# Designed miniproteins, single chains, continued (4), part 72

Each design is a single chain, and the fold is of that chain. pLDDT is the mean over its residues in the fold that is shown.

## One batch from the design tools (miniprotein)

Design m14642
Fold by ESMFold2-Fast:
Structure m14642 (fold): chain A 91 residues (1-91)
Amino acid sequence: DVKEAVEAVEKAIKAGYGEEVLEILDETIKENGDKNPTLLLARGIVLAALEKYEEAARDFEEAIRLAEEQGDEELKRLAEEKLREVREKLE
């Protein structure tokens, strides 16, 4: 569930565990989820919170591509919204 994954990473970020969550997501994506748009969306959110906007933008772009391929319009819309926010930070 995309909403549950997003809420979980947002809670961890607010608790000060953004870097630790990033390490877990990096490992999970390498082992199990290099083509999972939910994991890429989640990592992008963590990267943006850590002000790594270029890396976050790349993850959101890949999440959009995979969501489009899988027909997940809701995930695509969320990733597009997050990408717009991050692009504003990059100027």
Scores: mean pLDDT 84

Design m14643
Fold by ESMFold2-Fast:
Structure m14643 (fold): chain A 70 residues (1-70)
Amino acid sequence: GAAADLAERVAALTGREREVLALIAQGKTNKEIGDELGISEHTVKSHVKAILAKLGLASRTQAVVALAVL
């Protein structure tokens, strides 16, 4: 089903992408994620775009909702 398909796509993310996704799920901003991971806010924005594309999701809000069900 859709939830199992999403779980497989999450498992296919790189370690860094999973770290960024976990912080998105916690409601953190791109600046807060950058500060926590020691990377620039611009790099975080690039990771967010790549993560959403890989997960087949349209928005950051959709990613937060989807992760709450996994």
Scores: mean pLDDT 81

Design m14644
Fold by ESMFold2-Fast:
Structure m14644 (fold): chain A 58 residues (1-58)
Amino acid sequence: MKPLKLTPEQVAKMNEVLDLALTDREKAEKKIEEMEKTDPELAKLVRESIELILESEK
């Protein structure tokens, strides 16, 4: 796999949304919608990561 070209700020935002998805899915979705306005590729990656985390928690 090719290494992801994420900035430290993008990684921090992704981690915040992932943590939020485990505690409050509605707030996580709202943050993803804001992220789609500025960085749609990052928002897609976050959505995919949330799906994987939710499947692993079950």
Scores: mean pLDDT 74

Design m14645
Fold by ESMFold2-Fast:
Structure m14645 (fold): chain A 61 residues (1-61)
Amino acid sequence: GPAEAARRAAEAAAGGGPRAAASLAGMKVYDQGADLETAARLGAEASGGPEEAARAGAMLG
């Protein structure tokens, strides 16, 4: 599910610097009350690499 996707993105980005940061940002969106779909989408985008991480960060503000 969405939470599982966000977790997998976080694990994939664990040593990846910007990707790790964006993955954590996705999880924070969920913690702030956003739905799991939004968190999973941002986390999955972060897993695509530095540019995807930057895009995910921008979506969070």
Scores: mean pLDDT 55

Design m14646
Fold by ESMFold2-Fast:
Parts: sequence; C-alpha cells; structure tokens
Structure m14646 (fold): chain A 64 residues (1-64)
Amino acid sequence: TPEEAFELLRSVRDRLSAGLLRGLAEAYAAGRITLEQLKTALRSVPARAPEEVDEAAIREILTR
C-alpha cells in the first residue's frame, strides 16, 4: 500500500541520496515496481546521505 511504501522510504531517507529516494518513490507511484521490489532495492542500497528528503515530499510523490 502507499502507506507501507511511505514508511519504508521514510526509514531510509537519511541513508539514501535525494535523487535515488525520489526515483524509487516515483517508480513505485507509477506502478513500475512492487512493494516487495521496493523493499529488496532498499535493503541492497549502500548508505549515501548528502541530503535528507522531507517526509511530506515522499508522501506527495507516492500519492500521485
């Protein structure tokens, strides 16, 4: 569900680059990836946190 995707992205927002986080959120919102694929991708991504994405921005992307 969108809420589950939001919680996953929120939990890693301080560990991913802003561009990568937004890209994954948009891919999920567009139906290009499933929630299970999103979970797998997030577990495999190395930590890079030059910028933290705002929770409101993540929610906005996921509800489009």
Scores: mean pLDDT 70

Design m14647
Fold by ESMFold2-Fast:
Structure m14647 (fold): chain A 72 residues (1-72)
Amino acid sequence: SAAARAQAEALNTAGKLAYKAGDYERAIAYYERALAIDPNYAEAWKNLGKALEALGKHEEAAEYYAKAKELE
């Protein structure tokens, strides 16, 4: 629905703000919530990967980048 899409986008935006603030764990939590609503949200998968890279979790980040690419 349009409402579910708006909620996923708002959570992705909150995640991006947390990421910019250096709060990578909080960013991950927001992106995971966005993906729980819309698992086809390519930007949220990509942003989740970026936050994981910032935490040194490079292998897990690579998996989520691949997922984002499949959805584009």
Scores: mean pLDDT 90

Design m14648
Fold by ESMFold2-Fast:
Structure m14648 (fold): chain A 99 residues (1-99)
Amino acid sequence: ATAEAWYERGIPAAEVASPAELERLVDETVPGGEVRQGQATDLFGNPADVVERRVPLPDGSAFVARLLTDQATGERVAVVGVEDANGNFGPLAVFHHAP
């Protein structure tokens, strides 16, 4: 499961009751951030739609939240973390909702 994969990496993962709760967590974590849409591959190699929110920090890092939607299952995963000035992403927390 998605939560198990993130726990194995030492990142806290929590299931939420609805997709709306994931969107709320992303909005609260990265308020007023730049919004980008794209596509990526999830942890299991499946194609996923991505909505990224980013807030630049004074030191050249950024708070980043990525909401991934698996195109086959509809599972939603929100990954919150910090990207450093060199583009290295450090995840801090994961939230997910399975259909």
Scores: mean pLDDT 71

Design m14649
Fold by ESMFold2-Fast:
Parts: structure tokens; C-alpha cells; sequence
Structure m14649 (fold): chain A 68 residues (1-68)
């Protein structure tokens, strides 16, 4: 779940950078859903570690979408 969310966020950033805003938004939504699912089964420490990796990617993708 956490690794899949990270992969989706990375794919979203790539899509955003090439100007594919629709695909980037869908991938970010998928990453968010996967991270939320991970949060229901993981402890607080695991959630914090996943968030440290995921949030920078999601923010960069969102900024790239806004700039496109």
C-alpha cells in the first residue's frame, strides 16, 4: 500500500511535468486513496515514515499541475 502510493505519486509528478494534468490528478487521487488505506492498518510510526516520502512528491506534482 505505502509503496504503491509512492509509485502513483511519482507517476503523477511525471504526468504533470509533461503537461498531462488530467492523468496527474487521477494518479494523485489514487495515491491519496492508497495512503488512506495504509493509514487504517499501519501504526503511527509507519504512517509518519510513509508521509515523509509521499508528501514531497504529492506537493511537487500539485505545483507542476498548477504551473501547467
Amino acid sequence: LAEEALRKAEEALEAARRGDTEKALELLRQADRLFQQFGTVADDDAIREAARRLLPLAREAAEAIAAA
Scores: mean pLDDT 77

Design m14650
Fold by ESMFold2-Fast:
Structure m14650 (fold): chain A 55 residues (1-55)
Amino acid sequence: SLDDFLAELREGAAKMSIDEVEEVLKLLEEAFGSTEVGRRIVEELRRVLEEKKRE
């Protein structure tokens, strides 16, 4: 499901560097930014980025 995918994405992104997450975000916005699902994925990764920048 999408929720399962987002959970796996969060786990993976948590192990990535800030630069790596930013790179993935740019690629996903370019490829899927016009879709609702793509926007939800981008929003989730932005939350991970904000958490990483705080710690």
Scores: mean pLDDT 78

Design m14651
Fold by ESMFold2-Fast:
Structure m14651 (fold): chain A 75 residues (1-75)
Amino acid sequence: SVEKAIEKLKKDPTDVKAADILLEAGKYELAAEAYKKKLEKDPNDARAWLNLALAYGRAGKLEEAREAVRKFQAL
């Protein structure tokens, strides 16, 4: 559930499984924050960059989405 995913992120802000649940549930801003925290620790996670770009794009944060795509392309 969304509530369970939010609880997981309170314990581990970098929990990608929780971020994936939020992304699938349309909680784009919360998903983007979790992927961003994951990428601060592991900047070579290509899947997390793509999912961050998707989450930002769906949240209407187009400049941040473009930057995430650029980071992915630089890998």
Scores: mean pLDDT 87

Design m14652
Fold by ESMFold2-Fast:
Structure m14652 (fold): chain A 107 residues (1-107)
Amino acid sequence: MTPEQEALLREALAHLAEGVRAYKEGNYDEAIKHFERAVELAEKAGPEAQLVLGAAYFTLGDVYYKRGEYEKAVEAYRKSAETFEAAGLPDFARIAREKAEEVEKKL
């Protein structure tokens, strides 16, 4: 990982943490903004950031679900599953896939 990619990963992790804080406080709009920024930064950081990218998509799914935005929640959980699968993290991918299937039943 280059120094630039490492800086992007650190910033992505910071946004993921702030997003989780906002989510726990019920500040869903703030949580979404932080998780979207974490996605952007993790994508720019490259393959070494796949765990953070997958986690950011998963937490986007959680917040959309809390808001009743089920179609967006399903999309986010599916992106999380695909990201974790690509990263060689099949257990995390399965959890994300199961969440997508659970939410899809509400559509």
Scores: mean pLDDT 89

Design m14653
Fold by ESMFold2-Fast:
Structure m14653 (fold): chain A 87 residues (1-87)
Amino acid sequence: HMTFVEAMRYADELAQRRFGLAPGAVSFLLLAVSVELGIGTGDMPAIEALRKLIEALEKSKDPFLQKVYEFLKPILEEVLRRAEEEA
């Protein structure tokens, strides 16, 4: 069982390893987006939180959120796959 917090740590590790992003950059951005979208993610299971984030971002017509989704999509999909494997 993976929590959303553990998923965020994994997302940071992936982004740092694969894209050279600064430590914490992706978790900060995903947390900011979850707050903006009104998605309570703190103690939520990773799979539920990630699916809600992905669905909300995919359905968003906000140009800012569309760009965020395009940037984060590969990381979100990889983290979701990992969370499903840990279930």
Scores: mean pLDDT 75

Design m14654
Fold by ESMFold2-Fast:
Structure m14654 (fold): chain A 61 residues (1-61)
Amino acid sequence: AEPALFLELVQEAHRAGGKPEVIQRLLERAKEAGLSPGFIEALEHMKEAGKVPAPGVRETL
């Protein structure tokens, strides 16, 4: 499911310390997987802001 994949990518970005190189790679994976525009925009926003949500927050969509 799209939400599950998006969550996985966000967790990977957070574990890597939010490095731009890692977020860029995850963006490429999201596009390859055909994630909806909303999820791609969220990843783009995280890359620009340099902020990735920490695990332990309520992750609901």
Scores: mean pLDDT 69

Design m14655
Fold by ESMFold2-Fast:
Structure m14655 (fold): chain A 70 residues (1-70)
Amino acid sequence: IEEELRQLEQRLNEIGEDLNEHFPELAKEIAKLYKEALDAYYNKDEDELKKTIEELKKLLDEAEKKLKSL
C-alpha cells in the first residue's frame, strides 16, 4: 500500500507539469483522487484506499497514453 502510493507519487511528479498544461480537467480529476487516497490512508480505510488506488492507476495510464500521443 505505502509502496503503491510511492509509485503513484513518482508517476504524478513525472507527468504532472505536462498533464496540467495539456489536459487540465484530467489533471484536476487525478489530483482529487490522489487526495482521496491520502485521506483514506490517514483514516486507515483500507477498502476505500484500495479502490481509490485502482481508479488512480487507470486514470494515470490514460493520462500517460494521451501525453504520448501529442
Scores: mean pLDDT 80

Design m14656
Fold by ESMFold2-Fast:
Structure m14656 (fold): chain A 70 residues (1-70)
Amino acid sequence: SEVLELIQQGLALLYQGREYEKQGDLEKAKELYQQAIKLFEEALKKSKDPEVQELLKEGIKALEEQLKKV
C-alpha cells in the first residue's frame, strides 16, 4: 500500500529526528520532523479510510506542536 509506505517512511524520519533531538542537534531534528509531516500529509491526501485520516490529522498536529518546542 502506497499509504502504508508513506506512513513507514514518515515514522522512520520521526524516530531519526528524536535521536538528533536527544543529541542536542535541534536543527537536524527540525528538518526531519518537517519531512515527516510532509510524508504524513501526503499519506492523508491518499488515504480513503476515515479512521486512518483522523489518526494522521492528530499525529500531524502533535508533530507540529513538537516542532514549535525545538
Scores: mean pLDDT 86

Design m14658
Fold by ESMFold2-Fast:
Parts: structure tokens; sequence; C-alpha cells
Structure m14658 (fold): chain A 59 residues (1-59)
């Protein structure tokens, strides 16, 4: 993929991470440990994908 396309994908993932972070914070306020764990795992997956794409830029 082109560098410009790669940067666009990273921006989309950052937006997704932000939305998941909001959901995580709401679950925290509700003391819903299961939802917190669910959103935490999703945030980790998105963060991992961002790091993978950043590594592709370096390679």
Amino acid sequence: SSLEELRRKIRELIFEESELTLKYLLATLQNDEKKKEEYEKKIEEVSREIERLLEEVRS
C-alpha cells in the first residue's frame, strides 16, 4: 500500500481507539467489570494493529 493510504488507515484506527476508550470510561463509571475487560481487549487489538502498520512504514 502507498504511504498515504497507510497513514489514512492509521488515522481511522486512532479514531476507533478513541471511541472504544470512551466506552471503556463509561463502563468504569458503571462498575461493569465485564464490559471494561471487553473494551480493554478491543483497545489492545486496535493499538496492536496501529503498531503493526507503523512497523510497515519503518520497513
Scores: mean pLDDT 85

Design m14659
Fold by ESMFold2-Fast:
Structure m14659 (fold): chain A 66 residues (1-66)
Amino acid sequence: MEEKAEEALRLLEEGKREKAIQLVVDLIEKYGFVETSKTVLKIGEERGIRGEAQLLVSEAIVRYMK
């Protein structure tokens, strides 16, 4: 999970937002909302992009629910 969460945030920093969203959706499918959100937000904070990580998680949750 952590490796894929780091990959998603790296893609987000590279401007590859669509790929980052899809990767977080895949993590929600495998590990659930709570564990995925905790991991992505923790790594986002460590990378200094906590606000962008929060937005990414929100976008992925909306996509997953459609």
Scores: mean pLDDT 84

Design m14660
Fold by ESMFold2-Fast:
Structure m14660 (fold): chain A 101 residues (1-101)
Amino acid sequence: KEKMFQEVVAILDEMFKKLLAMENPTPEEIKALWDEMLEKIKEVLKKAGVEEEVIENFIKRLTEVFDELVAQYEAGEITLEEMTERLASAILEELLRIKLE
């Protein structure tokens, strides 16, 4: 369980570092990194023996948060840094739910 958490945190660090290095990224560029990150996280969860339904619910909830945050970023309501911080918090919260299984 601890190894799963550490591997996901490493993925978050790598992906957010890439995103924050972009100057004024397009929604398409943000989406591409998000999709890459989710696929890496999905593989970590599968390797850890997490049930497919749990993974599907995890992805669904995070996609809803992502869509809302990207819309706020496009509207100029939040910065890229604020968006990444909120995404990281949402991912970690959902991981804690999986750990309680």
Scores: mean pLDDT 81

Design m14661
Fold by ESMFold2-Fast:
Structure m14661 (fold): chain A 107 residues (1-107)
Amino acid sequence: MSPEERWLALVQRLTALLNELAPSLSPEQAATAQTLRDLVTGLLHDILAGRLSLEEAVARARAAAGTLDPEARAALDALLAAVEEWVADPSTFEAAADRLEAVLRAV
């Protein structure tokens, strides 16, 4: 997969997971999930438009982590770790995505 296709796949998996969990989320968890969705979707649009490389998108997301609550920050850190892992080795994509889903379900 291209870097853009991997980021798109991540956004799609994250969106599907958040939609699955939405009826059982507290208002605070729903707000955290929406913040993460908006951030990841915005970065995807910038990557697809050629405004950001995948590496620049990860750096921007990391900078944004400082403005988030602790639960959103933990979820974002897990997301960034997954992205960094599959950027280094594309074969790790499925394992990294599965770990991200586990972290998001635990929050």
Scores: mean pLDDT 67

Design m14662
Fold by ESMFold2-Fast:
Structure m14662 (fold): chain A 62 residues (1-62)
Amino acid sequence: DALDRAVELARKLKEEGYTEEEILKEVRRWLEEEGFSPVAASIIATSALLEVEEEQKKKELS
């Protein structure tokens, strides 16, 4: 699934020290190369970043 792959990519980029803006640009570019439209790539990339951020917030609360 494209969203699951985007989440995995976003998580790895965040672990490597990329900023939120860099992660969004990189994930969007990857999705566009996979054949998604710019609009679809933006939606999926944003959703993936939000999921990674939610995972980190849960770790902080634990």
Scores: mean pLDDT 79

Design m14663
Fold by ESMFold2-Fast:
Structure m14663 (fold): chain A 73 residues (1-73)
Amino acid sequence: SKEEEIKKLIEKIEELKEKALKALEEGNYLEAEIYLGLIRIIGGVSKIAGLPEVAKAADEAVEEIEKKLEELK
């Protein structure tokens, strides 16, 4: 169902967020930037595709990663 597909996409965003945050903690900034970029792409495409729940999850993940990045400067 569409609901199950949305749930799986949100789970993938959370996985990418965890990978990005872990990469930042380990000093792997290039890897973290790749995961951040992937989340941004998913968010942008989801907004265009009319998937507001997925877009919101992506936006929230980006904010959390960017906040962590600023704390490490």
Scores: mean pLDDT 87

Design m14664
Fold by ESMFold2-Fast:
Structure m14664 (fold): chain A 69 residues (1-69)
Amino acid sequence: MSKEELIKKGEEHYKKGKEALEKGDLETAIEHYEKAAKYYEEAGDKEKALEADIEAGVLQLKMAVEKVT
């Protein structure tokens, strides 16, 4: 895929992650943010990849708290 296609796929997954979050589906949101991070990393967009990884990590922590509480 071209760099532009990889960035676009990353943006699509990042958006789907946010949409899943709005629906309360943390597991789906994490999956999409992780996919976004991978596409951004392949495209060489380190900042967007880091942002997506942080979002996934924060949600993983929230899931752990929700499961215990």
Scores: mean pLDDT 82

Design m14665
Fold by ESMFold2-Fast:
Parts: structure tokens; sequence; C-alpha cells
Structure m14665 (fold): chain A 57 residues (1-57)
């Protein structure tokens, strides 16, 4: 459980570095993941959607 939350935080930090997410966007993604009970894999999919939106803009 604790390890799961740390994994989610790490994925968010990677997205901030790789995609240039604002701190506010990163925080919203983390809160959404925790609220919806996302696995690391599900959060990674959500991050990929955000990445796709940035690339396709």
Amino acid sequence: MKELLEKLKELIKEAERDLGLTEEQAKKLYEKAVKNGYTPEQLKEEINKVALDIVLS
C-alpha cells in the first residue's frame, strides 16, 4: 500500500520531467489516481493520454 503510493508519486515526477507538466497538473493527476484507486499501470495510461494531448496540440 505505502509502496503503491510512492510508485504513483514517482510516475508523476517522471511526467513532470518528461512532459513539462506544471506542479498544479501533476498534483491533479496524483489526486485523481489516489481518489480512483489507480494502479501504477492505470496512472501510466493517464499520463500517456496527457502526453498524446500535448503532442497532438
Scores: mean pLDDT 76

Design m14666
Fold by ESMFold2-Fast:
Structure m14666 (fold): chain A 60 residues (1-60)
Amino acid sequence: SAALEEAKKEAYEIGLKVGKGEISSEEAEKELLELVKKYNLTEEEANEVAEAFLKGAEEA
């Protein structure tokens, strides 16, 4: 869905910020929880968002 694709993009960017040391892991966790709420994500979609976050952190 468009909502899931946007959430994954935002999660990837959050991951990049964590990997670059621009934000704390605590701030990243808060932002990821807000994405789940903002886009009304299911458990499966939240897992995909977490994967996008990890990819961002690894590629930073």
Scores: mean pLDDT 85

Design m14667
Fold by ESMFold2-Fast:
Order: structure tokens, then C-alpha cells, then sequence
Structure m14667 (fold): chain A 83 residues (1-83)
């Protein structure tokens, strides 16, 4: 699972660079990076075999919230590029 988390982190960094290259404003790029970092931290908690069911459920709920936040940011970034 650590290998999967590291690979996802590398892909997230690559996506951030692609957003920057596409002309997305730096403020939005930084917000996307911050949300990816938080999502990876919550995913690590969710995948932790030593975590309690309660801890995993809290991480799952936070991941669902972060998914909605990322979707909203994606829409904002698309609008910024289109303008």
C-alpha cells in the first residue's frame, strides 16, 4: 500500500505541473496541490491495517468531502482557462 501511495503522490505532482502548463492561475494550482496532499494523507489513514473501524470511517467521510472540493476546484480551473 505504501508503494501505491507513493505512486499516487507522484501522479498528483505530475497533474499539478500539467495544470500549471495549461495556464491555470497559480493560486488555483496551489489549492489543487493542497487538496491532493490532504487526500493522500486521508487515503493513508484509510489503508492503514492498524486503524480502527471508526478511524477508517472518518477517513472515508473526509475523502468524500475532498472529492467534492476537488470537483468544485476542477470546474473553477476549467472556467479560468476558458476565460
Amino acid sequence: SDEILERLRERAEGLVEKLRAAGVPEELVERVRELFEEALEELEKYLDPNASEEEKEEARKRLEELDRELAALGAEAAAAIAA
Scores: mean pLDDT 81

Design m14668
Fold by ESMFold2-Fast:
Structure m14668 (fold): chain A 73 residues (1-73)
Amino acid sequence: MKLLTEEEIEERIREAERLFEAGRYEEARRILLELEEQAKRIELSEETRKRILELSVELGVRELEEAVKRVLG
């Protein structure tokens, strides 16, 4: 994959957050997976890494809630 700049990573985080708020969890997850791979290869600020982690956790909780809804009704 192409390596992103820190500014591009911040923009991708904002895009993932926007998709998450819009209920587009699959698209938000795809962006987060890309960001996690970038974070392994690029030196990121602690703030940026924390934002990626927080969004990943929030998305995981929402994905679990949606999975429960699918099973129960």
Scores: mean pLDDT 78

Design m14669
Fold by ESMFold2-Fast:
Structure m14669 (fold): chain A 56 residues (1-56)
Amino acid sequence: KIKDLIQKTNDLYQQGKYRDASKTAREASKEAKKAGDDDTSKAFENLAKLLEKISE
């Protein structure tokens, strides 16, 4: 599931859909945190924030 969310984030980013990519990155961060992968969770939280800033 996390791997699918990462792939979807990359696909949306390549399509220029930064807002949607931010949302999927945020979901990947939440799923990683629930799985106990704090490093991946933080990485995708930071990516989501960056993508959200770009989409503004």
Scores: mean pLDDT 81

Design m14670
Fold by ESMFold2-Fast:
Structure m14670 (fold): chain A 60 residues (1-60)
Amino acid sequence: SDREEELERVRKDLKLMIKSGTSQENIDAFAEVAIRRLSREYGVPEEEARKMIEEVKKEA
């Protein structure tokens, strides 16, 4: 689904940013924009999107 594809895209982008040495400030800014987009446009609960982001941060 479009929702699942967007979740995977955000996950991959975030992981790449972390691995490339992006600053924590920029990672946090990207995360907040992504959470709001996922919630508003794809109907993902903000808490669910935030948990996904925290999991990606632990994997990197």
Scores: mean pLDDT 81

Design m14671
Fold by ESMFold2-Fast:
Structure m14671 (fold): chain A 88 residues (1-88)
Amino acid sequence: FKELVDKAATYYRQGKKDEAAKYLIEAARKSSPEEVADYLINEQGLSIKEVGEIAALGAKTGSEEDRPLLNALIDAVVKKAIEEKKKA
């Protein structure tokens, strides 16, 4: 899944946010929304706001079948943000 997340981050930095969302969805399918959220924040250095933007765009342009997965990913990112704040 890490290769797919790396591609998503690369496309996001190029302004290709729809492509980034597609790779993020595929990564979540191969692992879990929680693992993808953790890797995006801790290894790729994307902010919670940036990850939320990618997921929101994916939800707008993606299929209905992918929406529960994108919602789970957004929830995982929000949960990670709360855990980081609680630790600090």
Scores: mean pLDDT 72

Design m14672
Fold by ESMFold2-Fast:
Structure m14672 (fold): chain A 61 residues (1-61)
Amino acid sequence: PSDEEIDRAVLFLAAAVIYVTAKKEGNKEASELAQKAMDYARQGRLDEAREYLKKAIEVMK
């Protein structure tokens, strides 16, 4: 696989883990941001995926 394919898969999985954790903790804002990160990763929009993943993690702090 290409580096881009690996990055896409890793970003999607990381966002999915944050999404599940946020849902379990009842953090709606973090779960919505993580869902957007997953959607961007699926679209191959890796910069947007990274941005939204960072926002989701920051909200969970």
Scores: mean pLDDT 84

Design m14673
Fold by ESMFold2-Fast:
Structure m14673 (fold): chain A 81 residues (1-81)
Amino acid sequence: SVEELIAQLLDPSASPGELAATALELYSLLKDKLSPEQAAEVGELVSEMLELLHSDAPAEERRARIREVARRLAELVRQAA
């Protein structure tokens, strides 16, 4: 469910890769249910998360930044649902 995916995005034990996978699943599930503007915003956050996952930044910094994007995505989806 969307609520379960939001909970996974906010899980403090989740790895960067797990957060990115959850974000992609959430986007896939919601893209046809959101307004075009909301779908674009979600897509942008997912893209940002994937870019961070493939960056050369230190692992701890990458995790912190990806987690922040995951929090922003969770908030956006909660507002849309």
Scores: mean pLDDT 82

Design m14674
Fold by ESMFold2-Fast:
Structure m14674 (fold): chain A 93 residues (1-93)
Amino acid sequence: MKEFIDTLFAQMDAVRAAAEERLEELLKKKTGKDVKILSIMAFGDTALAFAEIDGKLVLAVFRARVEIKDGKVTATLEEEVDIFDLNGNKVEK
């Protein structure tokens, strides 16, 4: 049982790192600017990320699904990401 929990924890860390990398790629593709992910918070099927885009702090809203099957954790990020500035205005690029 402990080995299973340790494996899940390691897989969760790997999934988080992969999610950060994938989100950075999607934001860079959408904005055409340099992107750095600062933190990610998950709320069910919705996730929020604080990111720095071209030196400006923004909030990215996206959908992510996490599944646990056969002791493996997988996460899928949807391509559609909405970006907001700290004043709550949607960023067009």
Scores: mean pLDDT 70

Design m14675
Fold by ESMFold2-Fast:
Structure m14675 (fold): chain A 87 residues (1-87)
Amino acid sequence: KEEVEKKLKEVREKLINSSDDKEELLKIAEEFKKEMGLPEKISNEALRAAINRLILKLNDAAIEAMAKHFGISVEEVEEAEKFIKEV
């Protein structure tokens, strides 16, 4: 459980530092999904939103805004969070 929180913080820092580089963001998200054993069906956008929600403790309105911005559903974000919590 503590290892998951450390990994989430590490991944978030990498995502922030590479925010303008789409290829680097994609690679970071793919590496994290592989490390956590997450299914391929989870989009990189949903994974990023889930990580931000878990670390920043974002409210439901903020998650809906992020989902609309990235063109993903709130359900995809919740599914990504569930898989992260189960590792």
Scores: mean pLDDT 66

Design m14676
Fold by ESMFold2-Fast:
Structure m14676 (fold): chain A 82 residues (1-82)
Amino acid sequence: SAEEMAEEARRAAEEAERAAREAERLLAEGDIAGAVGYKLRAIGDALHALLLAKKSKDPEVSKEALEAARRGAEAAGVELKI
């Protein structure tokens, strides 16, 4: 359902942002291996959020998921073409 997809998109977007922030924190502390792990997680969560947002067709959910995905990708050093 659209409502379930919207909720999953929001959760995935929140996880992407959280993973991106943790990756940057670990990089600042010199934990390169930990940072790489969280960057990969941020990319995965961002892609998941984008797919769910597109399926929901909810403009607000799409905007929130897109913003979160972009933040996650930027922190991971990856460009997302949308």
Scores: mean pLDDT 73

Design m14677
Fold by ESMFold2-Fast:
Structure m14677 (fold): chain A 70 residues (1-70)
Amino acid sequence: MVEEILALAREIAAANAEIKELVEAGKLEEAEALRAERAPALRARAEALNARTSEEDKARAEEIVREELE
C-alpha cells in the first residue's frame, strides 16, 4: 500500500514537472491540455487510495514523501 501511494506521488510530481517544462517553454496551451487530461485521473486514483489506505500506511508514506520530495 505505501508503495502505491509513493508511486502516485511520484507520478503526480512527474506530471507537474512536465507541465512546468511546457510553461517555461511558453507552450501554455499544451500545458493546459496536459493538466486537463491528467488531473482528473490522478485525482480519482488519489481518492480511491485514500479510501482504502490505513492510517498507519498514510503516516509512513507522508514520512517518506517529506524525506524525498521536501
Scores: mean pLDDT 74

Design m14678
Fold by ESMFold2-Fast:
Structure m14678 (fold): chain A 90 residues (1-90)
Amino acid sequence: LSQLTREDALAYIEDALGTAKRAAESKDPVEAANLEVTAMLLASFAYSLAPDDPEVREALRQGAEEVEKLADKSPYARRVAEFLRRLAER
């Protein structure tokens, strides 16, 4: 795996986490749902770039734990956290 591909994957994961946090903070259910889907798409793309990279898998796992802290207050964040965990365990 190239260093550039790993760096790109990690950047997409970072964007996914930021998007998930925005979904949790949104008071508009349509905006929150769109941000949830966007976060999942960003994470899926990151996974597709480097599916067997241990650093990418660890970033997805740590990201899931971080987003899960918001899950009790946001069903959107809960679903994103569950999605990230499933990607990390594949």
Scores: mean pLDDT 85

